# Designed miniproteins, single chains, part 83

Each design is a single chain, and the fold is of that chain. pLDDT is the mean over its residues in the fold that is shown.

## One batch from the design tools (miniprotein)

Design m3067
Fold by ESMFold2-Fast:
Structure m3067 (fold): chain A 78 residues (1-78)
Amino acid sequence: SEAVERALAESDTIQESIRAALAKGASVQEQIETIRKIIDLLDAQIEKYSSDSEKVAALKAQKARYEALLAELEALLG
C-alpha cells in the first residue's frame, strides 16, 4: 500500500538521478556498480519478505526495472 507506493516513487527518483548523472558525464562503469549494489539490496529485501507475496511482487518489479537499466548500460561497454 502506501509503503510500497513510496518505495516505487523512490525507485523512479533514483533511476532519474542515474540518467541525469550519465547526461552530466558520470562514468558508465560507476553507475553500473551503483545499480549492482541496488539489485543486491533488492535481492536481500525479497529474501527477507519472501512470505509476503504482494511485497515480493513489488520488489521483483523494481529489480526488473534496475536489471533492464543495467543491461542497457552494459551494452554501451560491450
Scores: mean pLDDT 76

Design m3068
Fold by ESMFold2-Fast:
Structure m3068 (fold): chain A 98 residues (1-98)
Amino acid sequence: SDSDIMQQAIRQINDIFNQYEPKMVQAIQQGDTQGFRDVMQQMSQQMSRMIDDFRRTYGDSIANRARSLFMSRVNTFVRDYQVPPDVSQYVNQLMSRM
């Protein structure tokens, strides 16, 4: 079912996010804007490959839901860790290209 496929997407998104989140948190805490951008770029590339795979296998609807879920999780991170506005703009631009 679509729900079972989405549960798989949620798990993969969580696995990818958990891989990169500690590095993003460290960069923010150190004021390392470039380090944050580099980690975010790497995570987004890996996430884009996963979303593209879902699009090929299950179609646009599932892929767009997975993308929206990832974007929501990133937006929550940006909010919770008080990511600076210029960095938040970069994150929004990067996610818009997925």
Scores: mean pLDDT 86

Design m3069
Fold by ESMFold2-Fast:
Structure m3069 (fold): chain A 59 residues (1-59)
Amino acid sequence: HMEEAKKVLEEGEKKARERYQEAFRATNAGDVPASRQLLEEARKIREEAEKKADELINK
């Protein structure tokens, strides 16, 4: 279960990182609303991954 939880967290971090990069690009282009949306998506991805990992660790 620990190994599967680690895998879920790694996948979540990768996807969240991609959204952070897109948010930086949007900020540089002056698209603040898009940047905010991408940051929220990154946060949701991390929260979802942590929740799934917690369930796997818990049983």
Scores: mean pLDDT 80

Design m3070
Fold by ESMFold2-Fast:
Structure m3070 (fold): chain A 83 residues (1-83)
Amino acid sequence: LEELAKKYEEEIKKDPNNADAYTNLAGVYLVLERFEEAVEYAKKAIELDPNNADAYLTLSVAYQALGREEEAEIARKKAEELM
């Protein structure tokens, strides 16, 4: 997973507008239980692509893990709207 995070970080360095790379990196941080970083990268993915349901799902799960239930619910609802 560290190697996978590095891969997506390199993709972001090469193309800072690559929303998919941010979404994938957020997912990797979620699996690593680095929830604050998962939130940061999911938000960046959403800034680049506001219709990214996967980024909103990652954001929701990360917020739940951090005990931020209201923000988690908002992100979950947004993901459902986009699916």
Scores: mean pLDDT 83

Design m3071
Fold by ESMFold2-Fast:
Structure m3071 (fold): chain A 82 residues (1-82)
Amino acid sequence: MEEFKELKEKMLEHTRKALEAVIAGDLEAAEEHNKKALETLKKLVELVKEGKASEEQLKEAVAEVEALVREHAEAVEAALAA
């Protein structure tokens, strides 16, 4: 299931880069990476709908995004307050 894994990794990479861009004050880069993360999420949902991936795999991918956001939440708040 190479396609799902590659799209999940791209989604996580763009999510991380978007969070790091917000921390750096680069809102243009943050917006670009957020758009790319949403595009990869849409493709993951389509794979599940087509039966090429499980709902459990999608749930795990979303949980990994939530973990990244939680990890960076304090740093993002601190950067925006500065």
Scores: mean pLDDT 80

Design m3072
Fold by ESMFold2-Fast:
Structure m3072 (fold): chain A 55 residues (1-55)
Amino acid sequence: GAEKDLEQAEKMLAEGQAAAAITAAGHARRVAEKEGNEELKKRADELIERARKAA
């Protein structure tokens, strides 16, 4: 689910794996959109921005 994918992305970003974090967050965003979860979509977008700045 989107929540678990987002947790994985956060862990990857914390470990310095920015590219992997972007991929995982992108997947989480798509799942959140399909589920209608706007809060998780926003969190995924914010994580992608943070990862892009870290890369």
Scores: mean pLDDT 82

Design m3073
Fold by ESMFold2-Fast:
Structure m3073 (fold): chain A 78 residues (1-78)
Amino acid sequence: TQLAEAAAAAVAAAAAGGTPEEVQGAKNTFLAYFKAGLAGLRDEAKAKIERDAAEASPALARYFREGLRAGEAALEAL
């Protein structure tokens, strides 16, 4: 979050005084970083949810795994 905010601030600063190419480069770097951060958060959340769901019940475990699969597909489409 803090690094994403710093990246957004850098893009805004570049937009104020940078060339179109510099602005686009900064945006591309921010997007790549943001996608990588989301992937890391997804993996952490997946591990926690799978552990908690497995201890709750078989039906609940299946439900959460379906949700994680849908979330992963959405992230990959990003």
Scores: mean pLDDT 63

Design m3074
Fold by ESMFold2-Fast:
Structure m3074 (fold): chain A 86 residues (1-86)
Amino acid sequence: MKLVLTFKNLSEEQKQKLLERAEELRKRGYDVTVEEDGDTLTITIGGLSVAEQIGHVLRAIGLGLDGHDVEVKFDGDTTTITITFK
């Protein structure tokens, strides 16, 4: 299964925290691809179990992002989460 996390309108501090998280996942042996475009960061994670994908979805929703725009899409074996910070 594949998880795609897109974060938009990031501060530099938020971007650095997400990059640190992506490196930690790589160290754990996950297939992680990071794409950076200005204040947007897209992290693609492969090799996750269904339970691990659900954990990431809940974590993304539960980032304390009350008031930010969050979109979650399930499409077969791919979960896409888009978060736009305000």
Scores: mean pLDDT 73

Design m3075
Fold by ESMFold2-Fast:
Structure m3075 (fold): chain A 52 residues (1-52)
Amino acid sequence: SVADIARQAARAMGLTDEEVERVAKLAEQYQKEGLSPAEAIARAFREVRARL
């Protein structure tokens, strides 16, 4: 799923477990809003990183 791909990418980037779950949740939400899997993951990362 998009969430699983997002979790793997976030862990590979050294994000915390909390940040990993937030990226996964946001990626699923953006995919439901009509974004492609790649766009959904990219947008989720931008939002989580903007909070850091």
Scores: mean pLDDT 81

Design m3076
Fold by ESMFold2-Fast:
Structure m3076 (fold): chain A 62 residues (1-62)
Amino acid sequence: SENDKAFEILQKLIEEGEKLIKEKNIKDVKERNELWKELAEEAAKKDPVFKKWLEERRKELS
């Protein structure tokens, strides 16, 4: 399903983000949040299924 594809992309994004946080020793909450936002936006730009999933999640959180 499209949800399965979106979750696969999300898992890869989480793995990459956690790796970057560890390598760069990012301790500031605002800097971490900005990193996650940038990674999510890049993933959405690369994959239309993830873009749609992310837009639906943003709507639910608003």
Scores: mean pLDDT 79

Design m3077
Fold by ESMFold2-Fast:
Structure m3077 (fold): chain A 70 residues (1-70)
Amino acid sequence: DPVVLSRRIRVPAKDVASVGEKIREAALAVPGVLRVEVRQLDADTLLVTITAEDSEAAAQALKAALEAAK
């Protein structure tokens, strides 16, 4: 069964669009990732939802997303 992980990430409002794109690209590059959804909740807040084949792939994708957000 696919694994779903979600995390709320705060980003400076001026960078939200560019950081959101970096997060999506980084997470999608991980083998075993099926879908990545990045939603803007507020001017400075993104919700990242990762769907992966297993928990290992989901964890690696979340780690990649968090590194891309720095």
Scores: mean pLDDT 82

Design m3078
Fold by ESMFold2-Fast:
Order: sequence, then C-alpha cells, then structure tokens
Structure m3078 (fold): chain A 58 residues (1-58)
Amino acid sequence: MIPEIEALGAEVTAGLRAGDGPTVEQNKRLKKLGEAVHYYYFEKDEEKARQILEELRK
C-alpha cells in the first residue's frame, strides 16, 4: 500500500511541475490521493485507502 501511494503521488506531482499548472483532472487526482493517505495513516482503514487508489488508476 505505502509504495503504491508514494509512486502515484510522485507521478501526479511530476505532472503538475512539468505543465502549465494543474488541470481540473490533476486537482481531482490530488484530492483523492490525499483522501487515500488520510484513510491509510489516520483512520487505519487500509481497505478504503486501497479502494480510493484503485479509482485513481482508472
């Protein structure tokens, strides 16, 4: 779980830095990534964090 969260976070961050700024889609992905991190680290709900990450992969 943690390696997947880190990899996806790095990918989204790299995209933001390389472009003209964040698109609406990139902002939605960042928000969902933040929710996944919240559930994993603060709520200790690994299953919900996993579901959010799977939605981001679509």
Scores: mean pLDDT 67

Design m3079
Fold by ESMFold2-Fast:
Structure m3079 (fold): chain A 102 residues (1-102)
Amino acid sequence: MELEKKKQELKTRIDDLYARADEVIAKMEKSTDPEEIRELYEQVLRIAQEMQDLADEARKLGFEELADEIYRRAGEVLSRAHRIYLEKDPEFADERAALAAA
């Protein structure tokens, strides 16, 4: 029961971080300001690091499967944010505008 409670606490913490990451990523999608997009991307990088720290904690407690799941979720968050960042980069915006104007 005590180990089960610790596992549930880790799951609750990761779900909270994942929800926070989703909110930041949603703001990145809506933003057209390169400086804001960069700051939001840096926020996602910090959240992903916190997720990885939780994965390390889960592994130390013997919850290897949970640790692997958390690492995977952190990777998904980073991939999503990185894609939006590249799509909204000013350099790529100029290339997209040129293609749309053709």
Scores: mean pLDDT 80

Design m3080
Fold by ESMFold2-Fast:
Structure m3080 (fold): chain A 93 residues (1-93)
Amino acid sequence: SLEERIAADPTDAEAWEQLGLRHLILEDYEAAARAFERAIAIRPSAAFHLALGIAYEKLGDYEKAAASYERALALDPSNEVARRRLAEVRAKL
């Protein structure tokens, strides 16, 4: 299980990402954000910042969502999903 994987190696960033994605599916957006923050703390990536932005957007925290999408674009300027989502959340600010 993901819990066993994280207990064995709490520095497995991909395990924290998978835990965050599971929480997104369950609509547990606060737990999802915490899991993605943990993944980012271990190893920053555009994908992790994009996922964190989605969690914040679902929480209605558009300022934090925008900041997360900007971080994703700083790491991967070609990320069209992050660019599109950033434009959408900025329209709500």
Scores: mean pLDDT 91

Design m3081
Fold by ESMFold2-Fast:
Structure m3081 (fold): chain A 89 residues (1-89)
Amino acid sequence: DALEKIKELVEKAREALEKGDAEKAKEYMLKALETAIEYAYKQGLLSEEEKKKALELAKKLAEKVGEWAKDPEKAKILAEGLRYMLEEM
C-alpha cells in the first residue's frame, strides 16, 4: 500500500527532525514525496510532464527540510506540521 509507505516515511522524517538529524530528515522527506508523486502518477492524477516537475520540486523541498532541520525552532515547527499531516492520513 503506497499510502502506508508514505505514512511510514513521513513518520521517519518527523523522528529525524526531533533528533536533529538533518541528513535523515532530508532523505526520508524526499522518499515520502517521491512515493506520493509516483502514486499520483499511477492513479492518473498527474501527466508525465507534471510528474517530472513535481519530482524536481520534491528535491528542492527536501533540501530545504535538511536546512531547516539544523535550526531547532524551525525543526520543531516542521515536525509538528508532519505530525498533523499523519493524523489526517
Scores: mean pLDDT 85

Design m3082
Fold by ESMFold2-Fast:
Structure m3082 (fold): chain A 55 residues (1-55)
Amino acid sequence: SEEEIRKKLLEAELRRQAFDQVLDRLEREGRTLSSEELLAEVDRLAEKLLAEKER
């Protein structure tokens, strides 16, 4: 549906924002994550941001 397409576009944008936020935090903390941990953190933050937008 058109709503499903809009949701996927929103999810993609929020994943991009989450990725930028996670990288900024890691740079400030002087930390590195494995690719698996990085993806998990980005996905977790993106889900949170999406939930906040749907409220």
Scores: mean pLDDT 80

Design m3083
Fold by ESMFold2-Fast:
Structure m3083 (fold): chain A 107 residues (1-107)
Amino acid sequence: QPELEAAIERAGDAFAQTFVDEAKKAGETLSDEAIELVREAGREMARGSHLYVTQGDRAAAAQHYREAADLFRKAAEIVEKEGNTKAAEILRSYADAVRAQADALAA
């Protein structure tokens, strides 16, 4: 579905930009690798939200949110290795929140 895929792409781009901006506010940056992982996480969140909102599929939404949380954690690990500790903390905090949302949906 071209319209749905375009919306998912836009959501991924919006998440990537949000975390780039938050890192910049902290005086830090995200590498291209970390940005791509955040973009993928945003796409997974958009897929999960679509399934939950349009179909009420809590289990499928929870799976997509868990995948998104794992992607945010991978981005945090890369960013921390690059010395961007504050940006890594922001990404981990968000990964934890997304994981909690997934667990709530699966309950």
Scores: mean pLDDT 89

Design m3084
Fold by ESMFold2-Fast:
Structure m3084 (fold): chain A 82 residues (1-82)
Amino acid sequence: MEVAKLDREIAELAEEKTKNASPETIQKIGEIWKEYLDKRNELRRRAGKEVEAKAPVDIVLERYRQGLIELRKEAIEKLKEI
């Protein structure tokens, strides 16, 4: 639920910010998306390594979920600043 709401806000902000945007603004939005994707992939990689190290799966998944929420909030804030 929370993740779906944040994903929708990101999509709506990205669409609004690209509406009549300059090439420089479009590039900036692309850079924010790339940073978000890179950080998301790093969170997934870390979670996988923790599971391989025999950490409790429920704790790892909860930490991963919280990290995904924070990354989405960060992306939203960066998009708003454009």
Scores: mean pLDDT 80

Design m3085
Fold by ESMFold2-Fast:
Structure m3085 (fold): chain A 81 residues (1-81)
Amino acid sequence: MDKEKLEKAIEHLEEAIRALEAGDIEGAIEHLEEAIKYAKEAGDRDTVIAAESAKRAAEAGDIEAAIRAAKLAIAGLKKAL
C-alpha cells in the first residue's frame, strides 16, 4: 500500500474529527473528501467506505455517527501501516 497517501488520509480524518467536535461541518466535509481521495489513490477500499459513511453522517447532521465512522477509518488505517 502507498504509506504516504495512507498517512495523509489519517491526517485529514483527524482534522475532520476536530472540525466535527468544533461544530464546523463544512470544514469536516472538506477534510473527509480529502481523506476519501487519498484512500482511493492508496487502493484502501475499507477506508474509502468508512470515510464516505462519515461524510454522509456529517451531511445529515449526525455528528456522533460521523465521528464514530471517522475513528473507525483511522483504526483500520493504523492496522494497515
Scores: mean pLDDT 85

Design m3086
Fold by ESMFold2-Fast:
Structure m3086 (fold): chain A 85 residues (1-85)
Amino acid sequence: AAREAIEAALRQAEEVLALAERLAETDPELAAILRETAEAVRAAAEEAAAMLAAGAPEEEVIRALHEAVGAAQAAGGARLAAAEA
């Protein structure tokens, strides 16, 4: 349900942040892209949690979370592509 989706997104963000910290010295550009993408995913999950706490329907919360996470991943991919160009 919505809570499980939010928890999964938060866990994913934490794992990506940990990876970014490990890469910071050897690949600072990739580390920055991963960190910013993870921060955006975490923000999306926090916003979804706030919606759920305010009584929004689970379907609306899940939709908003998926849209925001998708946008964050797309932005991260675009940054990576631009860095390689």
Scores: mean pLDDT 83

Design m3087
Fold by ESMFold2-Fast:
Structure m3087 (fold): chain A 80 residues (1-80)
Amino acid sequence: SKEKILELLIKDLVEYLKKNLTPEQRKAAKERIYKHMSEKSKKLFDKYEAETELNVENPLSDAQLEETVKTWIDILKYLE
């Protein structure tokens, strides 16, 4: 179902951000991505963010971070 696909995508997004970004980078990325999320997606994001504890190793560069945020915003816009 569409709801199951959305849940899996948001879970993947949270896991990706936790694995690849520092806490500071995640705050900046979350602010930008959150603006393109429905209320349903925001609740799923917050739930998985609270449940997921991962240590970041070798965080993304600023250029990689910009491309990553842009890519996830494009995906979320498509889900509209």
Scores: mean pLDDT 81

Design m3088
Fold by ESMFold2-Fast:
Structure m3088 (fold): chain A 74 residues (1-74)
Amino acid sequence: KEEELKKLEEEAKRYEEEEKKKVEEAKETTKEENEKVDSGEISVEEASGRVLRKVGDSVEYFLKARRLRKKAEE
């Protein structure tokens, strides 16, 4: 059981690392898309779609990590 818990925690940490990367990507994308909207290169709708896609990726990894954490606690 203890070895299995360590494996689940290690896997959860990997997903947490991926979440951090995706969160940083979402921040960079938001910054870049805001500049493009301000310059008139793209619409707010297009920028929103791109940002939401990156946010969705980060949420997916967050949920995966949380699921593994819950299994490790049980």
Scores: mean pLDDT 79

Design m3089
Fold by ESMFold2-Fast:
Structure m3089 (fold): chain A 55 residues (1-55)
Amino acid sequence: MREKRIEVILAQGRRALENGIPGEVVLKTVEEMAKMAGLSQEDIDALLAKVRELI
């Protein structure tokens, strides 16, 4: 399910930020995970925007 994949990737990004991983590294990792999960560019852009809100 698309929504579940987005939620899991976002949760992983939040955890990485909480563990002190630099925001730029987290953004790149989230983008790669989303591409591997087969998300559309629109969904990837929305997900990256959500991660940026946490930085």
Scores: mean pLDDT 80

Design m3090
Fold by ESMFold2-Fast:
Structure m3090 (fold): chain A 95 residues (1-95)
Amino acid sequence: GVETPEGQREIALGLVLIASAVNGVARAHKAGAKTLDEILDFFRSDKELQERVDLAVEYIENNDLTWEQANEVAKLALEGLPVEEFKKKLDEIRK
């Protein structure tokens, strides 16, 4: 269940994925996307967002994070930071 460390990690992972999808949709709308196909095309072209999502997933899977730490990882993935700045902030969370 969610009360186990594995359950909490799975939920945190789900939050990162949902949060990154929501951010992708919002950014596509800001760029003028009007249809679902245009939003998906915009999202697929955003390699930096995909890299941040992959890094967030890897960080959550490879570290024994608290719920609060996992939420911070999800927030950072959404902020649209450059990949290098995102990596630096991930290092700050585990301390």
Scores: mean pLDDT 65

Design m3091
Fold by ESMFold2-Fast:
Structure m3091 (fold): chain A 69 residues (1-69)
Amino acid sequence: MGLPTDEEVKRTIAYMLAGLAKRNKLSEEELVELGKWIKKEIPNDKETLEYFRKVAEELGHKKAVEELK
């Protein structure tokens, strides 16, 4: 197998953090900062943004939902 790309590594980190968010271990402010990081580092990954937006909606973090649009 080839080495993972930088984008694949960043996506993997994002999904690990989503696991923490689903366990209510990330605050709204942390999800906002994560959304900004995803938009900056993997701007074409709409699937990852959509996944985090759903997590933020489930947690009731309205500011994070707005950032993840």
Scores: mean pLDDT 72

Design m3092
Fold by ESMFold2-Fast:
Structure m3092 (fold): chain A 60 residues (1-60)
Amino acid sequence: AASAAQFVQRHGGANAEAAARAAALAADGSTPEEVGRVIQELGGLDERVALGAGAGAVGL
């Protein structure tokens, strides 16, 4: 959760809303792919970077 929020803020997803939603999904037990999609759509990250952030958020 926290790692996804930090990643979104620092690496192309600077807005607080994207970070908060990514953190909430990771905390709720969402898959890395689902977290990555939210980071991609709200944070403006490309698909590969967003998937990596999603994996980090869920502890992979």
Scores: mean pLDDT 60

Design m3093
Fold by ESMFold2-Fast:
Structure m3093 (fold): chain A 57 residues (1-57)
Amino acid sequence: MVALIVDASTEKGKEEAEKAVEEGVDKITLSGVDKEKLEELAKELRERGVEATVSVT
């Protein structure tokens, strides 16, 4: 199982998510403090066939 946790609060985290999709990762967990931005990114990842979950902290 290839799973990745990304801090989507930063530009770096968004870049990591994009690269992970390109590399064919099975699952991504998006972590951060901004729920609406995390949900938006998770929705885009799911549209690309990746399992995306949101973890608000």
Scores: mean pLDDT 75

Design m3094
Fold by ESMFold2-Fast:
Structure m3094 (fold): chain A 61 residues (1-61)
Amino acid sequence: SSADDLAHVELALQIEIQEALERGDLELAKRIQEIRDKALAENWSLAEVQAEVQKLLAEHA
């Protein structure tokens, strides 16, 4: 369901934030958190959240 998909994405984003913080990558952690906060505030679709995160991770890799 859409709710289950959103919960899955939120968990994945939390893991990415934690891993970035553990590596000392405060900028990456902040940018992922900004994507999460903006998605929740602007009611983004799951696909929009996934696209923005993938773009950010590709640019940072």
Scores: mean pLDDT 77

Design m3095
Fold by ESMFold2-Fast:
Structure m3095 (fold): chain A 60 residues (1-60)
Amino acid sequence: MSPEELAAALTELAKRYLAGEISAEELREQVYKLTGIDVDISEDPEALNRALVRAMILAS
């Protein structure tokens, strides 16, 4: 997956989670599959934001 595709996929997952379309557990699993980063937003709400920022940096 290209860095641009990764950033787009993470953004789409975040949008779906915020819309209530996917659970926090599903979001965590999908982010881990895409990035290798384990994101527990119940313990660390900033973890998803850090994963998105990392993907954007890798896209450059």
Scores: mean pLDDT 71

Design m3096
Fold by ESMFold2-Fast:
Structure m3096 (fold): chain A 60 residues (1-60)
Amino acid sequence: MNITELLSKLLSPDPEVRREAMRELIEKDPEFAKRVAEALKTSPDPVLQEIAEEALKELE
């Protein structure tokens, strides 16, 4: 899966699809995934904040 498709899946209405897309981003490009996670952490959407926290923990 390419990065563009992964970014599209992060906007999916299904929270499981969003989590899976973030995991694939971490595996493919951990540096870019960290930047995306930091951006999502500032989102007012609690689901996106949760995904960001999980991603940042996995990148540690």
Scores: mean pLDDT 75

Design m3097
Fold by ESMFold2-Fast:
Structure m3097 (fold): chain A 93 residues (1-93)
Amino acid sequence: DEIEKELEKMLKEIEELEKEAEKLLEELEKKSKDKELIEEARKKYEKLKEKAEEKLREAAGSKSYEEIKKILEEIKKEFEEFAKELKEKLKEL
């Protein structure tokens, strides 16, 4: 089913974005002397992961492909925004 393949691709993209965010956080921890900034970034990441898990549970309960896709797109955008923020902070160091 083409729909199932699209959903699998979106899930893989989210996993890749999550891994990218973790790598960027590790790089920030190595390069930054600001422990407070690092702690805040880590807490934001943890909240983002919790929010993603909640949204994925909602998606699993949905009977609508359109609704599931929308939820996955929202998760993807939030991780992309976070990765962008981390990259900007790294450039300032």
Scores: mean pLDDT 82

Design m3098
Fold by ESMFold2-Fast:
Structure m3098 (fold): chain A 98 residues (1-98)
Amino acid sequence: AEELLKKGREAYKAGNFDEAVKLYEKAIQEAEAVDPTSLLVAEAYLNLGRAYDELGEFEKAIEYYQKAIDLASGDSFEEGALVVAAATNLAVAREKLK
């Protein structure tokens, strides 16, 4: 899952958002097969939301940001940082739908 997440981020950085979506969806499938509650699944949801946001698919972006927030539970810095990033991006995506 981590290798697919890395490839997805590289596609995202290159502006290949459609390819990033496909790679993040595969990362989610692999990570969920191991542990559906893992931080890797939450991180993949956040990145998938970002890719949909860049594609102008704001309703899908909001859905995946919400999934990332709902899954990222716990007291770690990484979980807190992910929730802040997802919540911030979710608020911006909601504003774009107005």
Scores: mean pLDDT 80

Design m3099
Fold by ESMFold2-Fast:
Structure m3099 (fold): chain A 100 residues (1-100)
Amino acid sequence: EEKIKELEEKVRELVLKMTRESYGKFYQRLIELAEKEMEKLSPEERKIFEQVLNRVLRAMHEAMKEREKKNLPGKELSDEEIDKYAEEVLKMIREIVKEK
């Protein structure tokens, strides 16, 4: 639970700081990596992974809505930064799945 909360907070802060374009690329990259990771998991691990991923996606969606409502200026992220952040999020999801 504590690790899931840390992950939700991390993705929320990340999304609040990025532009809409960077958010779109980040979301796409995260989904691509998540789908590949799920192919390697057992059915039980996949269920836990999907539950954690859904919480991450919800936190991202809420952060994006908050950003839009407040008209916050975002930073444009490089493709390398997007890949790095997507990999970091995936690693945290993987660690949570391994402990459950």
Scores: mean pLDDT 82

Design m3100
Fold by ESMFold2-Fast:
Structure m3100 (fold): chain A 74 residues (1-74)
Amino acid sequence: LSETEKKILLALYRAEGTPLSARQLAENLELSQSTVSKALRSLEEKGLIESRRVGRTTLYSITEKGKKLAEELL
Protein backbone atom coordinates (compact mmCIF):
# COMPACT_ATOMS: atom_id res chain seq x y z
CA LEU A 1 0.00 0.00 0.00
CA SER A 2 1.05 3.62 -0.57
CA GLU A 3 1.43 5.91 2.46
CA THR A 4 -1.85 7.67 1.54
CA GLU A 5 -3.69 4.33 1.24
CA LYS A 6 -2.36 3.30 4.69
CA LYS A 7 -3.53 6.59 6.26
CA ILE A 8 -7.03 6.23 4.79
CA LEU A 9 -7.31 2.55 5.78
CA LEU A 10 -6.27 3.38 9.38
CA ALA A 11 -8.69 6.34 9.51
CA LEU A 12 -11.56 4.01 8.48
CA TYR A 13 -10.35 1.39 10.99
CA ARG A 14 -10.42 3.97 13.82
CA ALA A 15 -13.94 5.02 12.74
CA GLU A 16 -15.14 1.59 14.02
CA GLY A 17 -17.52 0.93 11.12
CA THR A 18 -18.84 4.50 10.83
CA PRO A 19 -18.98 5.23 7.07
CA LEU A 20 -16.97 8.28 5.94
CA SER A 21 -17.09 10.36 2.74
CA ALA A 22 -14.05 11.34 0.65
CA ARG A 23 -14.57 14.94 1.84
CA GLN A 24 -14.51 13.93 5.54
CA LEU A 25 -11.34 11.86 4.99
CA ALA A 26 -9.68 14.74 3.08
CA GLU A 27 -10.50 17.19 5.92
CA ASN A 28 -9.42 14.76 8.69
CA LEU A 29 -6.12 13.81 7.00
CA GLU A 30 -5.36 17.28 5.53
CA LEU A 31 -5.17 15.85 2.00
CA SER A 32 -6.77 17.01 -1.25
CA GLN A 33 -10.10 15.38 -2.13
CA SER A 34 -8.52 14.24 -5.44
CA THR A 35 -5.69 12.42 -3.59
CA VAL A 36 -8.18 10.77 -1.22
CA SER A 37 -10.56 9.74 -4.06
CA LYS A 38 -7.69 8.08 -5.97
CA ALA A 39 -6.58 6.15 -2.87
CA LEU A 40 -10.18 5.13 -2.03
CA ARG A 41 -10.59 3.72 -5.57
CA SER A 42 -7.38 1.68 -5.16
CA LEU A 43 -8.41 0.39 -1.70
CA GLU A 44 -11.88 -0.61 -2.98
CA GLU A 45 -10.32 -2.48 -5.96
CA LYS A 46 -8.19 -4.42 -3.41
CA GLY A 47 -11.31 -5.32 -1.37
CA LEU A 48 -10.04 -3.48 1.73
CA ILE A 49 -12.97 -1.02 1.80
CA GLU A 50 -16.51 -0.93 0.41
CA SER A 51 -18.67 1.95 -0.85
CA ARG A 52 -22.36 2.82 -0.54
CA ARG A 53 -24.25 5.61 -2.28
CA VAL A 54 -26.47 7.66 0.07
CA GLY A 55 -28.28 10.41 -1.84
CA ARG A 56 -25.61 12.58 -3.48
CA THR A 57 -22.77 11.27 -1.26
CA THR A 58 -20.66 8.10 -1.51
CA LEU A 59 -19.75 6.66 1.91
CA TYR A 60 -16.85 4.28 2.52
CA SER A 61 -16.36 1.68 5.24
CA ILE A 62 -13.69 -0.88 6.04
CA THR A 63 -14.14 -4.59 5.17
CA GLU A 64 -13.06 -7.55 7.34
CA LYS A 65 -10.04 -7.98 5.01
CA GLY A 66 -9.22 -4.28 5.50
CA LYS A 67 -9.47 -4.58 9.31
CA LYS A 68 -6.96 -7.45 9.35
CA LEU A 69 -4.49 -5.48 7.24
CA ALA A 70 -4.99 -2.30 9.34
CA GLU A 71 -4.15 -4.30 12.51
CA GLU A 72 -0.86 -5.40 10.85
CA LEU A 73 -0.03 -1.69 10.20
CA LEU A 74 -0.39 -0.81 13.91
Scores: mean pLDDT 88

Design m3101
Fold by ESMFold2-Fast:
Structure m3101 (fold): chain A 65 residues (1-65)
Amino acid sequence: SMEALEEVQRLLGAKVESAEEALELAERRIKGIEEAMQNIPELRPLAEKDLPLIERAKELAKELL
């Protein structure tokens, strides 16, 4: 639904036109954050705040596919 896609956009902080685009964006961001934490462990507190929101967006996008 459009409401679910709007929630996904809110969680990602970005505009997406489809559930497929949202899923790809969420997966890329999770991977990027995980790689950043491996290289800069000091980023872990910021990642712990953002990762749950992005993971939630990923799950919602999967439900829309």
Scores: mean pLDDT 81

Design m3102
Fold by ESMFold2-Fast:
Structure m3102 (fold): chain A 82 residues (1-82)
Amino acid sequence: SLVEAALALARLAIALARLALRLAKTREAILKAIAAALLGIGAEFLAELAIKTGDEEKAREALRTAVRALELALEALREALA
């Protein structure tokens, strides 16, 4: 389901953001990792709201937010590894 996909991607984004934060040596990489984690947490809350209300549009919003969180987490991780 869209909600299950959103939760899976959000959790992955948060995990990668945590890894990026542990490896980060620059202020830029640290701040990007934190931003990715916060966006991932936001996606989790949107997914929970979609479950509570049965709102398919909120499920899509959660998935879009989770994808953005994952993109940012991967950027943070790439910068941390550079």
Scores: mean pLDDT 89

Design m3103
Fold by ESMFold2-Fast:
Structure m3103 (fold): chain A 78 residues (1-78)
Amino acid sequence: MIEKYKKRLEEVERRADEAIAAGDRQALWDVNVETTLLIIELTAGLNDPSLTPEQKEEFRELLDRAAEISNRLDAALA
């Protein structure tokens, strides 16, 4: 399950970098929406009581990285 989120984060980061480099506002908005949805899913995942402390730490690290991507996209859209 965690590997699925790592792959999605890598794809979102790649698309964010491409959209920022291209200055494509539509692509920036599309990636911003996907990043927001990923943040929502990761936040919901952290509320799963079946997660080990180690898994919760991995989810927090992914959430922090997703938040950094979101901040970069917001800066590019400003």
Scores: mean pLDDT 83

